# Designed miniproteins, single chains, continued (2), part 30

Each design is a single chain, and the fold is of that chain. pLDDT is the mean over its residues in the fold that is shown.

## One batch from the design tools (miniprotein)

Design m5015
Fold by ESMFold2-Fast:
Structure m5015 (fold): chain A 96 residues (1-96)
Amino acid sequence: STEKLLEALHAAAPSLRELAERLREEARRLIEQGIHPELAERVAELAEEALRLIDEAEEALAAGRVEEATRLYLEAEVKASFAAMLLAITKREAAQ
């Protein structure tokens, strides 16, 4: 059910926020070091988008907009996952 999915997403949101914040910080360090700055900037952008979507989901949830909150949390998960994958690729390329 949408309610059970939303409860699970809301419960996971603090961990997702911590992940997105770590991804943003790692990307910033890569930019400062000149390591694949274009890829690192994209990681930072995706992590920032994930954080914004979490905030929007929390606001939608507080307003009782269950379907909107669920969609926004899922979008945040997708953005954070892409950021994590791109960061892993960036680090792998830097090691070659």
Scores: mean pLDDT 89

Design m5016
Fold by ESMFold2-Fast:
Structure m5016 (fold): chain A 79 residues (1-79)
Amino acid sequence: LEEAKKLFEKAKEHYQKAVEAMSNGDAEKAIEHAQEALKYAREALEVAKKLNSTDEEFIQELKELIRRAEGLIEAAKKL
């Protein structure tokens, strides 16, 4: 569980950097950071699933971050 939470923190850090890059009009950096956020969030979700985690709130937060990262990548591609 600690490993999944560490991966989630890394995903949030990269998502924040992607949002900052997007606000600066840097589509390339926004995509790179959003892809890293997506990678870490997916890894965290897989770790949580393997642990048969009943933490529905944590799982929903991971799924939401995945959706947001995917949406940001698509938005940045249109820049």
Scores: mean pLDDT 82

Design m5017
Fold by ESMFold2-Fast:
Structure m5017 (fold): chain A 74 residues (1-74)
Amino acid sequence: SSVERLKRIAELAVENGREFIKSLEEKGIERPEMLKGMLEVLRQLAEQLEKVDPELAEKVRKEIEEIEKRIEEL
């Protein structure tokens, strides 16, 4: 179903976000435009999930918050 597909995409986005945070910590911000694009995709994903799986939407928002926090710490 479309719902199951959205949930799988969100799970992959959270996993990829963790690897991206680690890369930012190790290398710094090498591609600001890619970062902006990724955060925008995550925000859109969280919005779409809000009415279907609010717990997963919250996990995506927490990932966005962690990325933004790590950027401020770099």
Scores: mean pLDDT 72

Design m5018
Fold by ESMFold2-Fast:
Formats: sequence, C-alpha cells, structure tokens
Structure m5018 (fold): chain A 65 residues (1-65)
Amino acid sequence: SDALVEEIMRITGLSREEAEEVVRAAEEGKADQVLTRYYLQGKLTPEQARQVAELLRRAGLLEAP
C-alpha cells in the first residue's frame, strides 16, 4: 500500500522507487535479499533494516522467516 511505502521512506530515507522495490520484494518472499543488498550498499543501517522488517511483518508481508 502507499501508506506502507511512505512509512518505509520515513524510517530509511530511501526514495519512493527504492521503498516500492522493498514492498514488491516482500510480496515475492525476497525481502531479506533486498534489505541485505541495501545494507551492503550503505543505504540502510542495521537498525533501519530491523525497523523495516518489523513493519513488513505487521503488514503481513514477512510471515515466513
């Protein structure tokens, strides 16, 4: 949802396009891959990655750990 994309942007400072990629990846069961890539690129801190993962779980997009 747009609200989820906007929450990710607020937590992380990622662009809308990057936040939309995170949501799409989570819908495909690939959230860990995308979050790890952004972390390794220096775009996310460990704390920001944790907060995004928690947000995705609350949205029902990270039901499989």
Scores: mean pLDDT 82

Design m5019
Fold by ESMFold2-Fast:
Structure m5019 (fold): chain A 94 residues (1-94)
Amino acid sequence: GDLEKKLEELLKEEDPEKLKEIIDEIVSSLKTVEEFKLAIEGLSEYVNKSEDPEKLKAALEGAKKMLKIAPDDIDVINMLIGLILKAIGELLDL
């Protein structure tokens, strides 16, 4: 679907400003628990592969935005907290 295409664009994007735009589009499109889980997994893969502090900051801000609009689902909330902690850890290791 459209979400999967945006996640593919996310994984290939090297410009932090364009990355922020893609993340904001993904976040604004999320409606279901399954879409949140897919977005979190995609952003988590991006965090694992990135060594750029600006890209890691963009991913962290995206995760924080998702947490503000997240459904009342414990798995989604736990995944978002895990992603936020992972992004912070990667930033501290730089």
Scores: mean pLDDT 83

Design m5020
Fold by ESMFold2-Fast:
Structure m5020 (fold): chain A 89 residues (1-89)
Amino acid sequence: STALEGLRTTAETLRLQAEKSTGEEKENLLKASDNLEKGIDAAEAGDYEKAVEYLAEAIKNYAAALGEKISDEEAKEMAKEAVDAVKKS
């Protein structure tokens, strides 16, 4: 799946960015990468509900790394769109 490969590339990019960061930004980037990897694993297993949960957490962690806040509802909606892209690939 092209969408799934894109998510894996994003997870790797977040981890590399964390290595160049410090403090709370680094911690949030590492959490985002970890949750994104868990979401990818869930999606590969066909557990799309669990994939949405992990991807939503990854989105919230990434927003926090940027000093931003995102609602649970917005993060979940974005995660559903990402999972839909994986399902259609």
Scores: mean pLDDT 87

Design m5021
Fold by ESMFold2-Fast:
Structure m5021 (fold): chain A 81 residues (1-81)
Amino acid sequence: MLDELWEKARQGDEEALIRVAELAMSIDDAKEVLDLVKSVEVAQALIDALETMRALTYDPKKRAEIDKLLAEAEEKLKELR
């Protein structure tokens, strides 16, 4: 279940964190994953999910928030490389 994956991700399970990043369908979920990013793989999964979310989002306010999260995720990816 998604709740079980989130609990494991919060406990530091990288596989669970990658899974919740891939499944991020809300700005709040993306923000929580961003705070937990510790590896290139998690950062890349989050960026891919945010790009998908951006492509499916028509609300300008939500698009701006997604663009901000993308910039922050890309900065974390740069720091991890």
Scores: mean pLDDT 79

Design m5022
Fold by ESMFold2-Fast:
Structure m5022 (fold): chain A 91 residues (1-91)
Amino acid sequence: SYREEAEKMSLEEVLYRYFELRYIVQYLEDKGYKPPEELLEALKTYGEIAAKKLRENSKIAEEAVSKAGEELGKNLEKVEEKAKKIAEESG
């Protein structure tokens, strides 16, 4: 399950996954596509676990969020390619 996978991840890994999924969902919505329900469920679950891990790691929370955002920025082209493939499969 998404929850079991997310709970096994580090704070940085789960934050990156959450931000990646959020970007894909936003990209699809901005282009007028309805995001698949499975993506929305994953986004909610990873978001919940990310929030939990941020609370458990409050001393490094801001740094972890910043690093995850920077990593997403570096990988934006690949993330957009993933979003485009999902859009093509939904049309």
Scores: mean pLDDT 85

Design m5023
Fold by ESMFold2-Fast:
Structure m5023 (fold): chain A 66 residues (1-66)
Amino acid sequence: TMSVEDLRKAFEEAKKNKDGPTLRELMIQALKQGDLELAEESARAVEELDNKRDAKIAREQLEKGK
């Protein structure tokens, strides 16, 4: 299990690389750890990548995980 600090670093790298699948995985890990801020940021980063299907799935997973 990744620490919160490791998740944050992985998020910044995935966002910089525009890696949608990794951002979605990090969002799920953030939700499991109770880091709602990181989960919301990760969902937003997926939305910004202009993939409507991935954005919808990320948003649905975020809402269900709250």
Scores: mean pLDDT 75

Design m5024
Fold by ESMFold2-Fast:
Structure m5024 (fold): chain A 70 residues (1-70)
Amino acid sequence: MSYEQAGRLALEAMRALQAGDDERAIEHARRLGEVSGATDHAQAAVDAARQGDRQTAAQHISQAVQSAMP
């Protein structure tokens, strides 16, 4: 899968975090893990989002996207 798709999923996850939409943020973070293969970072982002730690969730989303880069 392409970096562009991973980037789009990360953007959607971050927008959901900013909006306080935990369910949507978690869904996009999980899809990002599947697309990028960075399941550890995606799971950490999900866990952080569930705790309301948006900063930590955003950091892990960024790392998952970087794992999708060639």
Scores: mean pLDDT 79

Design m5025
Fold by ESMFold2-Fast:
Structure m5025 (fold): chain A 57 residues (1-57)
Amino acid sequence: MLSAISRLSPEERERLRLILSARTGVPAEDLTQRILAERMSRAELRRALADHEALRA
């Protein structure tokens, strides 16, 4: 999962952060720490990535 995020551009990572924040209710700033710490659930991360791809389309 972490490697998928690392393939995103800085702007795409920012968008993903906002989408994850909206989905999980976690502040966007805290979301970056949770992703880096791998504490976020796989389901939450996968769903946010799917939402990010849908938004890009």
Scores: mean pLDDT 62

Design m5026
Fold by ESMFold2-Fast:
Structure m5026 (fold): chain A 64 residues (1-64)
Amino acid sequence: SSEREQLVKEARELMQEFHENLDKVPQDVYDEIVEDYAKILQGELSISEMKEVIEKWKKVLESI
């Protein structure tokens, strides 16, 4: 769906922000982010689950 495509794009942009701030993210948190991103790219998450992951990532980025 177009909503799924927009969420994938947003996840990609947030991953770029994590890569730019890699030294500020704990390894265990980053590992979880990478696993969730892989699930997004593989279509393993629902729209609702993707939104939850994206909001969680935004909160992590706001904390660094």
Scores: mean pLDDT 88

Design m5027
Fold by ESMFold2-Fast:
Structure m5027 (fold): chain A 100 residues (1-100)
Amino acid sequence: MKNEVLALGKMALAAAEAFGDEESVKRIKEILETEKDVEEMAKKLSEVIIELLGKHSPRVAAKLATIKDPFKRLRAGVAALNGLLAGESEERILAIMDAL
């Protein structure tokens, strides 16, 4: 679990950097450096991802916010960020999130 959350966090960081979102980059770095609890790390990372996604696709962000499990939410959020960066359609991104 911890290694997966750290890997997903690093992927979220790379995505935030690719979007040029300096606020999200700073918040993700702080979470990765300071949070010792794995579940809290996943929760906080997923909250930053919801805000970042909301700037590009409010519909995808709203879907992500319905996922209550922080680990599933983090996995779905990183998949959604990667989908947006790859130029995938909003419908395809929502389908990927539903498959997780």
Scores: mean pLDDT 86

Design m5028
Fold by ESMFold2-Fast:
Structure m5028 (fold): chain A 74 residues (1-74)
Amino acid sequence: SMEEKLKEMFEEMKKRAIEAMEEAGYSQEEIDKYVKGIENAEKVYLEEIKKLSEEEQERLVRFMEAMFNQEIAK
């Protein structure tokens, strides 16, 4: 489902953020705070996706996947 794809994207985003922050020397407290921010964003997007038509949900997920892939490629 589109909700499952969105959840998978946020899980990958959290994993990469944790790895990058650990490598950069951030404290566990700073990492936890940042991860909580990502989790809060995930909750907002999951609630918003439920309000959209199936076609609009597919478009939003596709847009977010494209944005996420661009950030990884940089």
Scores: mean pLDDT 80

Design m5029
Fold by ESMFold2-Fast:
Structure m5029 (fold): chain A 82 residues (1-82)
Amino acid sequence: EVTFSNVTETSVTISGKGKPGSQYLIEVYENGKLVQRLEITADENGNFSATLTNLKPNTTYSFKITDLDTGEVVAEGSFTTK
């Protein structure tokens, strides 16, 4: 599961729940093109958060979050900037 917050014209914060201490890869796409890639580590309770910046306004992006231990995609979807 993921939630979005701090949605502006150029930024979005993605938050989710994973395995405590595990590393996750967030990949962000615009029209099928990879535009941003972030590695994050879940805290001791499994919570993670990442802020995406330098995005285009009024633009829909797709994303996927991959567990780097297993290679499994644990979340995917889309968001739209303001």
Scores: mean pLDDT 83

Design m5030
Fold by ESMFold2-Fast:
Structure m5030 (fold): chain A 60 residues (1-60)
Amino acid sequence: MTLAELLALPTRELAELAGRVLAPEQAEAAARVLLHQLEAGELDRRGLAEGVLAELRLRA
């Protein structure tokens, strides 16, 4: 998975993936919070995608 592929995801799907990758024990709750923050402009979409990509690379 590349940064470009992550940035091409709809906002909801990026939030859901980020919840699973960054907070697997609370994935659905984390996804809901992240979706709200992305939609409110409180969280940078590129920064979140880069964080998800970094975590995926650590697990590879």
Scores: mean pLDDT 83

Design m5031
Fold by ESMFold2-Fast:
Structure m5031 (fold): chain A 94 residues (1-94)
Amino acid sequence: MELLALGGHPGAAKELGEEYEKKGDLQSAIFYYRIAAAQGNAEAALNLARLLASQGTRENLEQAIRYAELAARLGSGRLKREAQELIDRIRAQL
């Protein structure tokens, strides 16, 4: 099942991540966003960074910065700006 999900279209994994986030299942949302981000989906990387930042541990804040930096590298325009703003907000909390 995991290998099938990993081999799927990055947009499908991102869509599943959004569905689970909407339902409040943050662990499943993080799982699917990790798959989509690993396959180069900038929006999934940004969504993952936001969820990790919400978990409130120093380790999760540091991981959130890394995924936001990935989103900034993969994205452009508004998404890149939102990723940079998220990095700045997280660094202010560390």
Scores: mean pLDDT 81

Design m5032
Fold by ESMFold2-Fast:
Structure m5032 (fold): chain A 106 residues (1-106)
Amino acid sequence: SSLQQQLKQLLQQQSDIAAQLSEAAAKGDTDETKKLTQQYTELQGQIIELQGKLNPFKDPKLTQEIIEALQLMNRSVADIALKTATNEQLAETFKELSERLRELSQ
């Protein structure tokens, strides 16, 4: 369906931003990390909206993976706000997010 194609496109865009977040975090670029986090969150909102229009039980694995990616990102945002994670740990987490979202987009 066109909605599934749109979802895949948004997941691909979110994967690209997560990759950029990994690079920014590795460099300790806090301004770029904040900017990219905002862009990631905006795309996440669009994905949630679109997923709500789809039957989540038609593809339960995709639904589960989206929820897991959301949880991983929410933890990373908390770690940034609380300063509880190193730049290296954040870079690794965002790289994992990018790879997972890339797989879901195909």
Scores: mean pLDDT 80

Design m5033
Fold by ESMFold2-Fast:
Structure m5033 (fold): chain A 63 residues (1-63)
Amino acid sequence: MEKFEELLKKYGLPNNLVTFDFLAKKLNIPVGEILRNYEEEDEELLAKIESFLDEMVAQLKAR
C-alpha cells in the first residue's frame, strides 16, 4: 500500500479508481491486479508500474 501510494504521489497521480483503471489499461492487466498490488505490494508489479510512469514522463518532457 505505502510503496504504491508513494509512486503515485511521485508522479502526481491521484490515489483513486480512475488512476487504477488507467494503469491497468496501460499495462494490459485487469484492474483487480492493481488492487491486489495496492494491498499486497507485489514488488515485481511495483517495478513495472514505476518503469511505465518513468517512460510516460520522459515522453511528455521530450521536446
Scores: mean pLDDT 74

Design m5034
Fold by ESMFold2-Fast:
Structure m5034 (fold): chain A 85 residues (1-85)
Amino acid sequence: HMMAKQQQALDDLAARIAALVRAGDFEGAYDLAFRGAVDEGLSPDQVLEAARRAGEAADPGLVGLVVHLARQAVADAQAALERAR
């Protein structure tokens, strides 16, 4: 059950990031990746996998950029969670 819920969250995140990337909304894509780590409890690897799938679906030439934005979002999310202690 938990793995299925996390897989659904990853699939939903990938679809939403892909839509924003297609629209040129990279700030929104970053915010979705940040919330995926903070609100959905997705691991760094899961957020990066969602970003990779989103980039491939939206524009394969942008995969590196989308993954880079997600990596920054995950780092910022981890720092924010530590500050909330």
Scores: mean pLDDT 81

Design m5035
Fold by ESMFold2-Fast:
Structure m5035 (fold): chain A 80 residues (1-80)
Amino acid sequence: STLVSQLDQILSSVPDITAKDRAYLLREISALSSDTATTVLQQLEELQQQGKLTVPRAKEIINDAAVQEGVQILKEAVFA
């Protein structure tokens, strides 16, 4: 997947990222919808351009995206 390849490439560029952290974050991203994963990629790219992309920040963004997707799925199931 081109999207997963782009996410792997940007995560690999994060300063001080370990192979374990990269593998974990890619697994979490792979569980997200394509739309959510695209939003995550855009947020990571923006932080990289600002010189603010760090391992803790990447983890925060990916976790927040997973939580927001879970809430949206639940909301759509209840109010559809």
Scores: mean pLDDT 80

Design m5036
Fold by ESMFold2-Fast:
Structure m5036 (fold): chain A 76 residues (1-76)
Amino acid sequence: SALTAQQAAVLATIDALAAKNALSLAKIAAALGISEATVTAHLKQLAAILVATVLAQTGSAAFADLIAAISAAVLF
């Protein structure tokens, strides 16, 4: 599935901030000029796309569920 322009911008901002050891929800929101709640909503949508992609590519519901659990623990 294609990413939206805002979802792509969130991912690029995460990469740039992580490279500076400056990654936080507040800094992502500030860099994009959006609210932290909007960043969280985009991250949840990106996690759902990742889980769906893993399921589609591997055919493994167990592996997709594991990726969902890891995403929830690390990102939320």
Scores: mean pLDDT 77

Design m5037
Fold by ESMFold2-Fast:
Structure m5037 (fold): chain A 105 residues (1-105)
Amino acid sequence: APTPEQVLQSMVDKIRELARELEEALRRGDLETARHQAILITASAGMLEMFLYLNKDKIPESVRKSALQEVIEILRRVYELLKDVDPVTAKEIEIEIRRLEEMLA
């Protein structure tokens, strides 16, 4: 069975892939697909938060912080891509960034 650290890395990798697909959709002018990817990104970030909460005794603090920092960086890039194109969806991403930053404190 995969370790909690391996599961966490897979969750981070999934968020990175969704963000890549969002950027590709925007480059094609496909705003509908970009919005859909943004929804999946926020859902995946929420699942990652729950996983970290349930596995806090099994994941080293350094690994937890690294994963949170990486996801925050990905979401900040998504926010920058969306803020002028879809401000409403960008605001939802910004709320998720703030939640993850609170988990780092």
Scores: mean pLDDT 91

Design m5038
Fold by ESMFold2-Fast:
Structure m5038 (fold): chain A 112 residues (1-112)
Amino acid sequence: LEQQYQQYADLALQKVSEFVEVAREAARLSTPEQGGLLLGYAELAEYYIQKAIESSAEEARKYIKEAEKAMQRAVEVAREAGLEELAERMEELRKQIGYYGSQMADLKAKLE
């Protein structure tokens, strides 16, 4: 259980870091206002994933939901900027992060 937990935690961190990099690329191709929102929401999602790892299982589930909301808002901004290919890549990463985060929280509950 601990080894599986660590694997999903590591995958969630890796994928949210990749999400931030894609959002940074989208921000460079956007207006300054759109770019600020993209990077802000992406960094907020990374913050919430880190908090989920540090928290109890119950708090982790709440932080994962907040991370998913932040990532969804970043995807919406990328689409509004006309960056459909990057928005689709960000949406795929959001789904992966949500899955890994959910698995991590479920395993954390079993370890408590």
Scores: mean pLDDT 89

Design m5039
Fold by ESMFold2-Fast:
Structure m5039 (fold): chain A 92 residues (1-92)
Amino acid sequence: KPKIILPSEEEKKVLLESAKAIDPFAELLSTLPEDVQLALVIASMLFSEEELKELEEILKTKSVEEVLKYVIELLKEKGYEYTLLLVEEIIK
């Protein structure tokens, strides 16, 4: 397995600040575990506006497991292999 380097505490703060710019789900992110928040922030930076709106709806109406499933499926479909591995490592 490739060695995955997780972001530092300073980098995590920058990523969370970036997530706050995404009004639709920034508030909901704060209700999730820190590792899940980080995974979603990384994934959300790669998603389109429409995909982010769908993610917000899933996050509001479905379980965290359904949200993570959607993120993983979309990253796989787009070919973001490294980000997919990062998200899977964070969730474990």
Scores: mean pLDDT 67

Design m5040
Fold by ESMFold2-Fast:
Structure m5040 (fold): chain A 73 residues (1-73)
Amino acid sequence: DSLSKLLEEQAKRRKLGRELTRLFAEGSAKELAKQGDEHAKKGIERAKKSKDLEEQVRLLMEGVEKAIIDLLK
């Protein structure tokens, strides 16, 4: 059934998309942390303690957002 294969491929693509989002969030947070931003560093530390992928992304992005706000001051 071509529909079953399509749904399986979509599920794999969604998982890949979530992992790519995590990698981008982590990369952004690490880059800001290298530049000395404390919020980015704390975001990375909090994300490492989480076992949930979506929570990890949220914590990393929170650190990135706070770092950007500080940069705009």
Scores: mean pLDDT 78

Design m5041
Fold by ESMFold2-Fast:
Structure m5041 (fold): chain A 90 residues (1-90)
Amino acid sequence: MEERERRVRLAERALEVAEEVARRAKDPRVREAARAAAEAFREAIRAAEDKEKMEGYLTRGRAALEGAALGLRAEGDEEGAAALEEVAEE
């Protein structure tokens, strides 16, 4: 039970960060990657009762966040990239 609640909270935090990046990023490709991450984290929350399915969505969301972080570095937003990487480590 604890692990499930923790994963839901992590997915909610990651969703919030992904939505913020999707809103403010300059490159449309970075916004698209952030939106893909947000969708994956929403699916992870929805699949919270299925640990394996939820882990799959969290892994997909993490990969999308890493892609967005690379794009933010290309834009010169190193702080934003670091913030996304920190969330992806969770």
Scores: mean pLDDT 74

Design m5042
Fold by ESMFold2-Fast:
Structure m5042 (fold): chain A 70 residues (1-70)
Amino acid sequence: AMADKAVDAAVAAYPEVGELTPEQRERLKSLPVSALSALVDELANGYKPTSEEVRKGVEEARRILREAAA
């Protein structure tokens, strides 16, 4: 599914994250795919999204991935 691919791409961008719990994966899947894609772009090249909605999604994705890495 498109959401699963977006989550996998975001996890791959965070090498400290091994395996997500089912809860963490579902939390990431609940975010817009645009937010997950924007997170990957920001990590790869420092690009900042112009949409406030996408920025909020990126912040939530970072929070979930940080929790998974800890």
Scores: mean pLDDT 74

Design m5043
Fold by ESMFold2-Fast:
Structure m5043 (fold): chain A 94 residues (1-94)
Amino acid sequence: MKITKEEAEKFYEVLSKKIDERLKDKLTPEQLKALHERVKKAIEEAVSEGLTFYEARAKVIKAVEDFADELGLTPEQKAELINAVIDAALEVMD
């Protein structure tokens, strides 16, 4: 099934909250803003491309991995970002 606009909006809301809770003390305000914008773009592109929720999740995981690599984040910070995406997706699907 293709991701719906409602699922996409809920995914972004839940993920944004988890990013803020887990990473706001580990990233600068500018990095946090850039991360939110990158996640939003990945989710919007997934909706536009008619991806499934699982494909959208994979696209968002890739976006946060690329972001972490571009900023030179630690392996622990990168894992925490990936886990935030996985946890947010599970919460939306439940």
Scores: mean pLDDT 85

Design m5044
Fold by ESMFold2-Fast:
Structure m5044 (fold): chain A 92 residues (1-92)
Amino acid sequence: MEKEIEADTLLAFAEIILANIRIADEHGVVDVEETKKLAERILEIAKKLYEMGFKDEVKRIADGVRETAERSKNPEVRKILEETAKKIEEIG
């Protein structure tokens, strides 16, 4: 029960971070270094969810990151997100 609340909160944080990356890209205000830091934060959230046993939520994050990468017209953002999705997929 408590773990489910923490998992939902972590998933929401990952989704908010991913939305921030997408919004910055859509408005042409991409900071590549900030995008790398945000992507690393998503990866750390995914690792924590995996350790807690929430494998479906980890897959949802990986799928969301990959979808955002595919929709990005910025090659730097796309590369960062594709590499991040691959690392999340490698967790399990």
Scores: mean pLDDT 86

Design m5045
Fold by ESMFold2-Fast:
Structure m5045 (fold): chain A 92 residues (1-92)
Amino acid sequence: SLEEFEERVRAFFERLGLPGEEVLEALKNERREEAIKLLQEAGLPEEAARLLTELLIHQLKLVEGKLEPKEVEEELRKKSDKLTELFEELEK
């Protein structure tokens, strides 16, 4: 559900020290560039901020029924793997 998605995003962002509420608000209003900027200001590199924003937009659209899972599953997997690699590089 949308509420479960929002709770998961808030919990994830809280663990990372990122502005979850502000990013969710930007995403719900289709303000992609604002979401990317908020993540960069919070300390994420541009590539990580863009990938995370794209993943969240796709997940939000799936939860809202605006995308079919089969159409984006491979793309989401590839972007998720790349984001994981970027976060691992930041921890070193």
Scores: mean pLDDT 76

Design m5046
Fold by ESMFold2-Fast:
Structure m5046 (fold): chain A 93 residues (1-93)
Amino acid sequence: AVEQLKKAAEALEKAIEALKKGDVEKAKEQAKEARKYILEAMEAGGISPEEANKILTLILVAEVEADLGDLEGAIEQLEAAKELVEKAIEEAE
């Protein structure tokens, strides 16, 4: 559903802002919340399993990059994930 996708986009934006401040712990909390909303949107039929898996993979890669100290790489992955979520919202409306 569109509401879950909008919440996922908001969580991804908060994760990106946390990484820009060097707050990896807060970024990972927001990334986890985003993954939850993507899964809820998939279960509600608001996004296909294929599209959901692409977004979830980008978030997972971002979490790994952040843990390795590549904050710039992590931000790029989360920005790509957010772009896909925003596209899914546009297609659902």
Scores: mean pLDDT 86

Design m5047
Fold by ESMFold2-Fast:
Structure m5047 (fold): chain A 88 residues (1-88)
Amino acid sequence: SAKKEKAKELFDKFVEEIRKAFPEIAEENLEAFRASAHELVDTYSLEEIIKALEALIERAKAQPNPSETAKKLLALVEKLKKELEKLL
């Protein structure tokens, strides 16, 4: 489906943003995440994926002392969720 292909492109863009923001992350871990994200897109509906991201965002916001790294990751995840919602 065209929407699922666009969702995979958005996850790929997210991985590129993570690579730029966190150059210390091992490349194999970024590629493992990319592969897992593509599997999730093939397995679940976009609505289910967006709902799961919302749950992760809410749990992250509930943490009392987030690190700067956690804050940067949260911002990128929120951006990904917003872009995925445009596909609905």
Scores: mean pLDDT 88

Design m5048
Fold by ESMFold2-Fast:
Structure m5048 (fold): chain A 68 residues (1-68)
Amino acid sequence: LSEQEKLALAVEAAQEAYAAHPDIEDYSPEEIAELVQKVLEERGYRAKIELEEEADGGIRVKVEIEPK
């Protein structure tokens, strides 16, 4: 999978997670990442989403997705 394909899959999974969880705005970024990962796994992918907090207070998202 290319980086663009991985990002597209993550976005689609995030949209599905948002649709399934109307209260998702009350979730932490880590909880949202876990929900997205579960959606990807249900769709037949091995997924790992990592959140890194930067020194300036920004958050960097790392997405790893592979077919099972």
Scores: mean pLDDT 74

Design m5049
Fold by ESMFold2-Fast:
Structure m5049 (fold): chain A 79 residues (1-79)
Amino acid sequence: MEREELIEKAKEAAVKFEAYKEVLDETENPSAELKAALNEAFRELMKYLSQLPGVKISASKETMPELYEKYKEEALSLL
């Protein structure tokens, strides 16, 4: 996948993840289905971000929200 295409895919995945996160944040007692959708969107985002040149992929020791913010900022800085 070309770098530009990969960045675009990462941005799309980030928008999707943020949309699910916003719904989850606004929802009292979020369903297991909503949590699963959020996790799937995050996994998709990480898949594209891990392929970007210049993004340092370290062994995951961060929580999922911390990992998302770290890679989101790194991806945006490469644009």
Scores: mean pLDDT 66

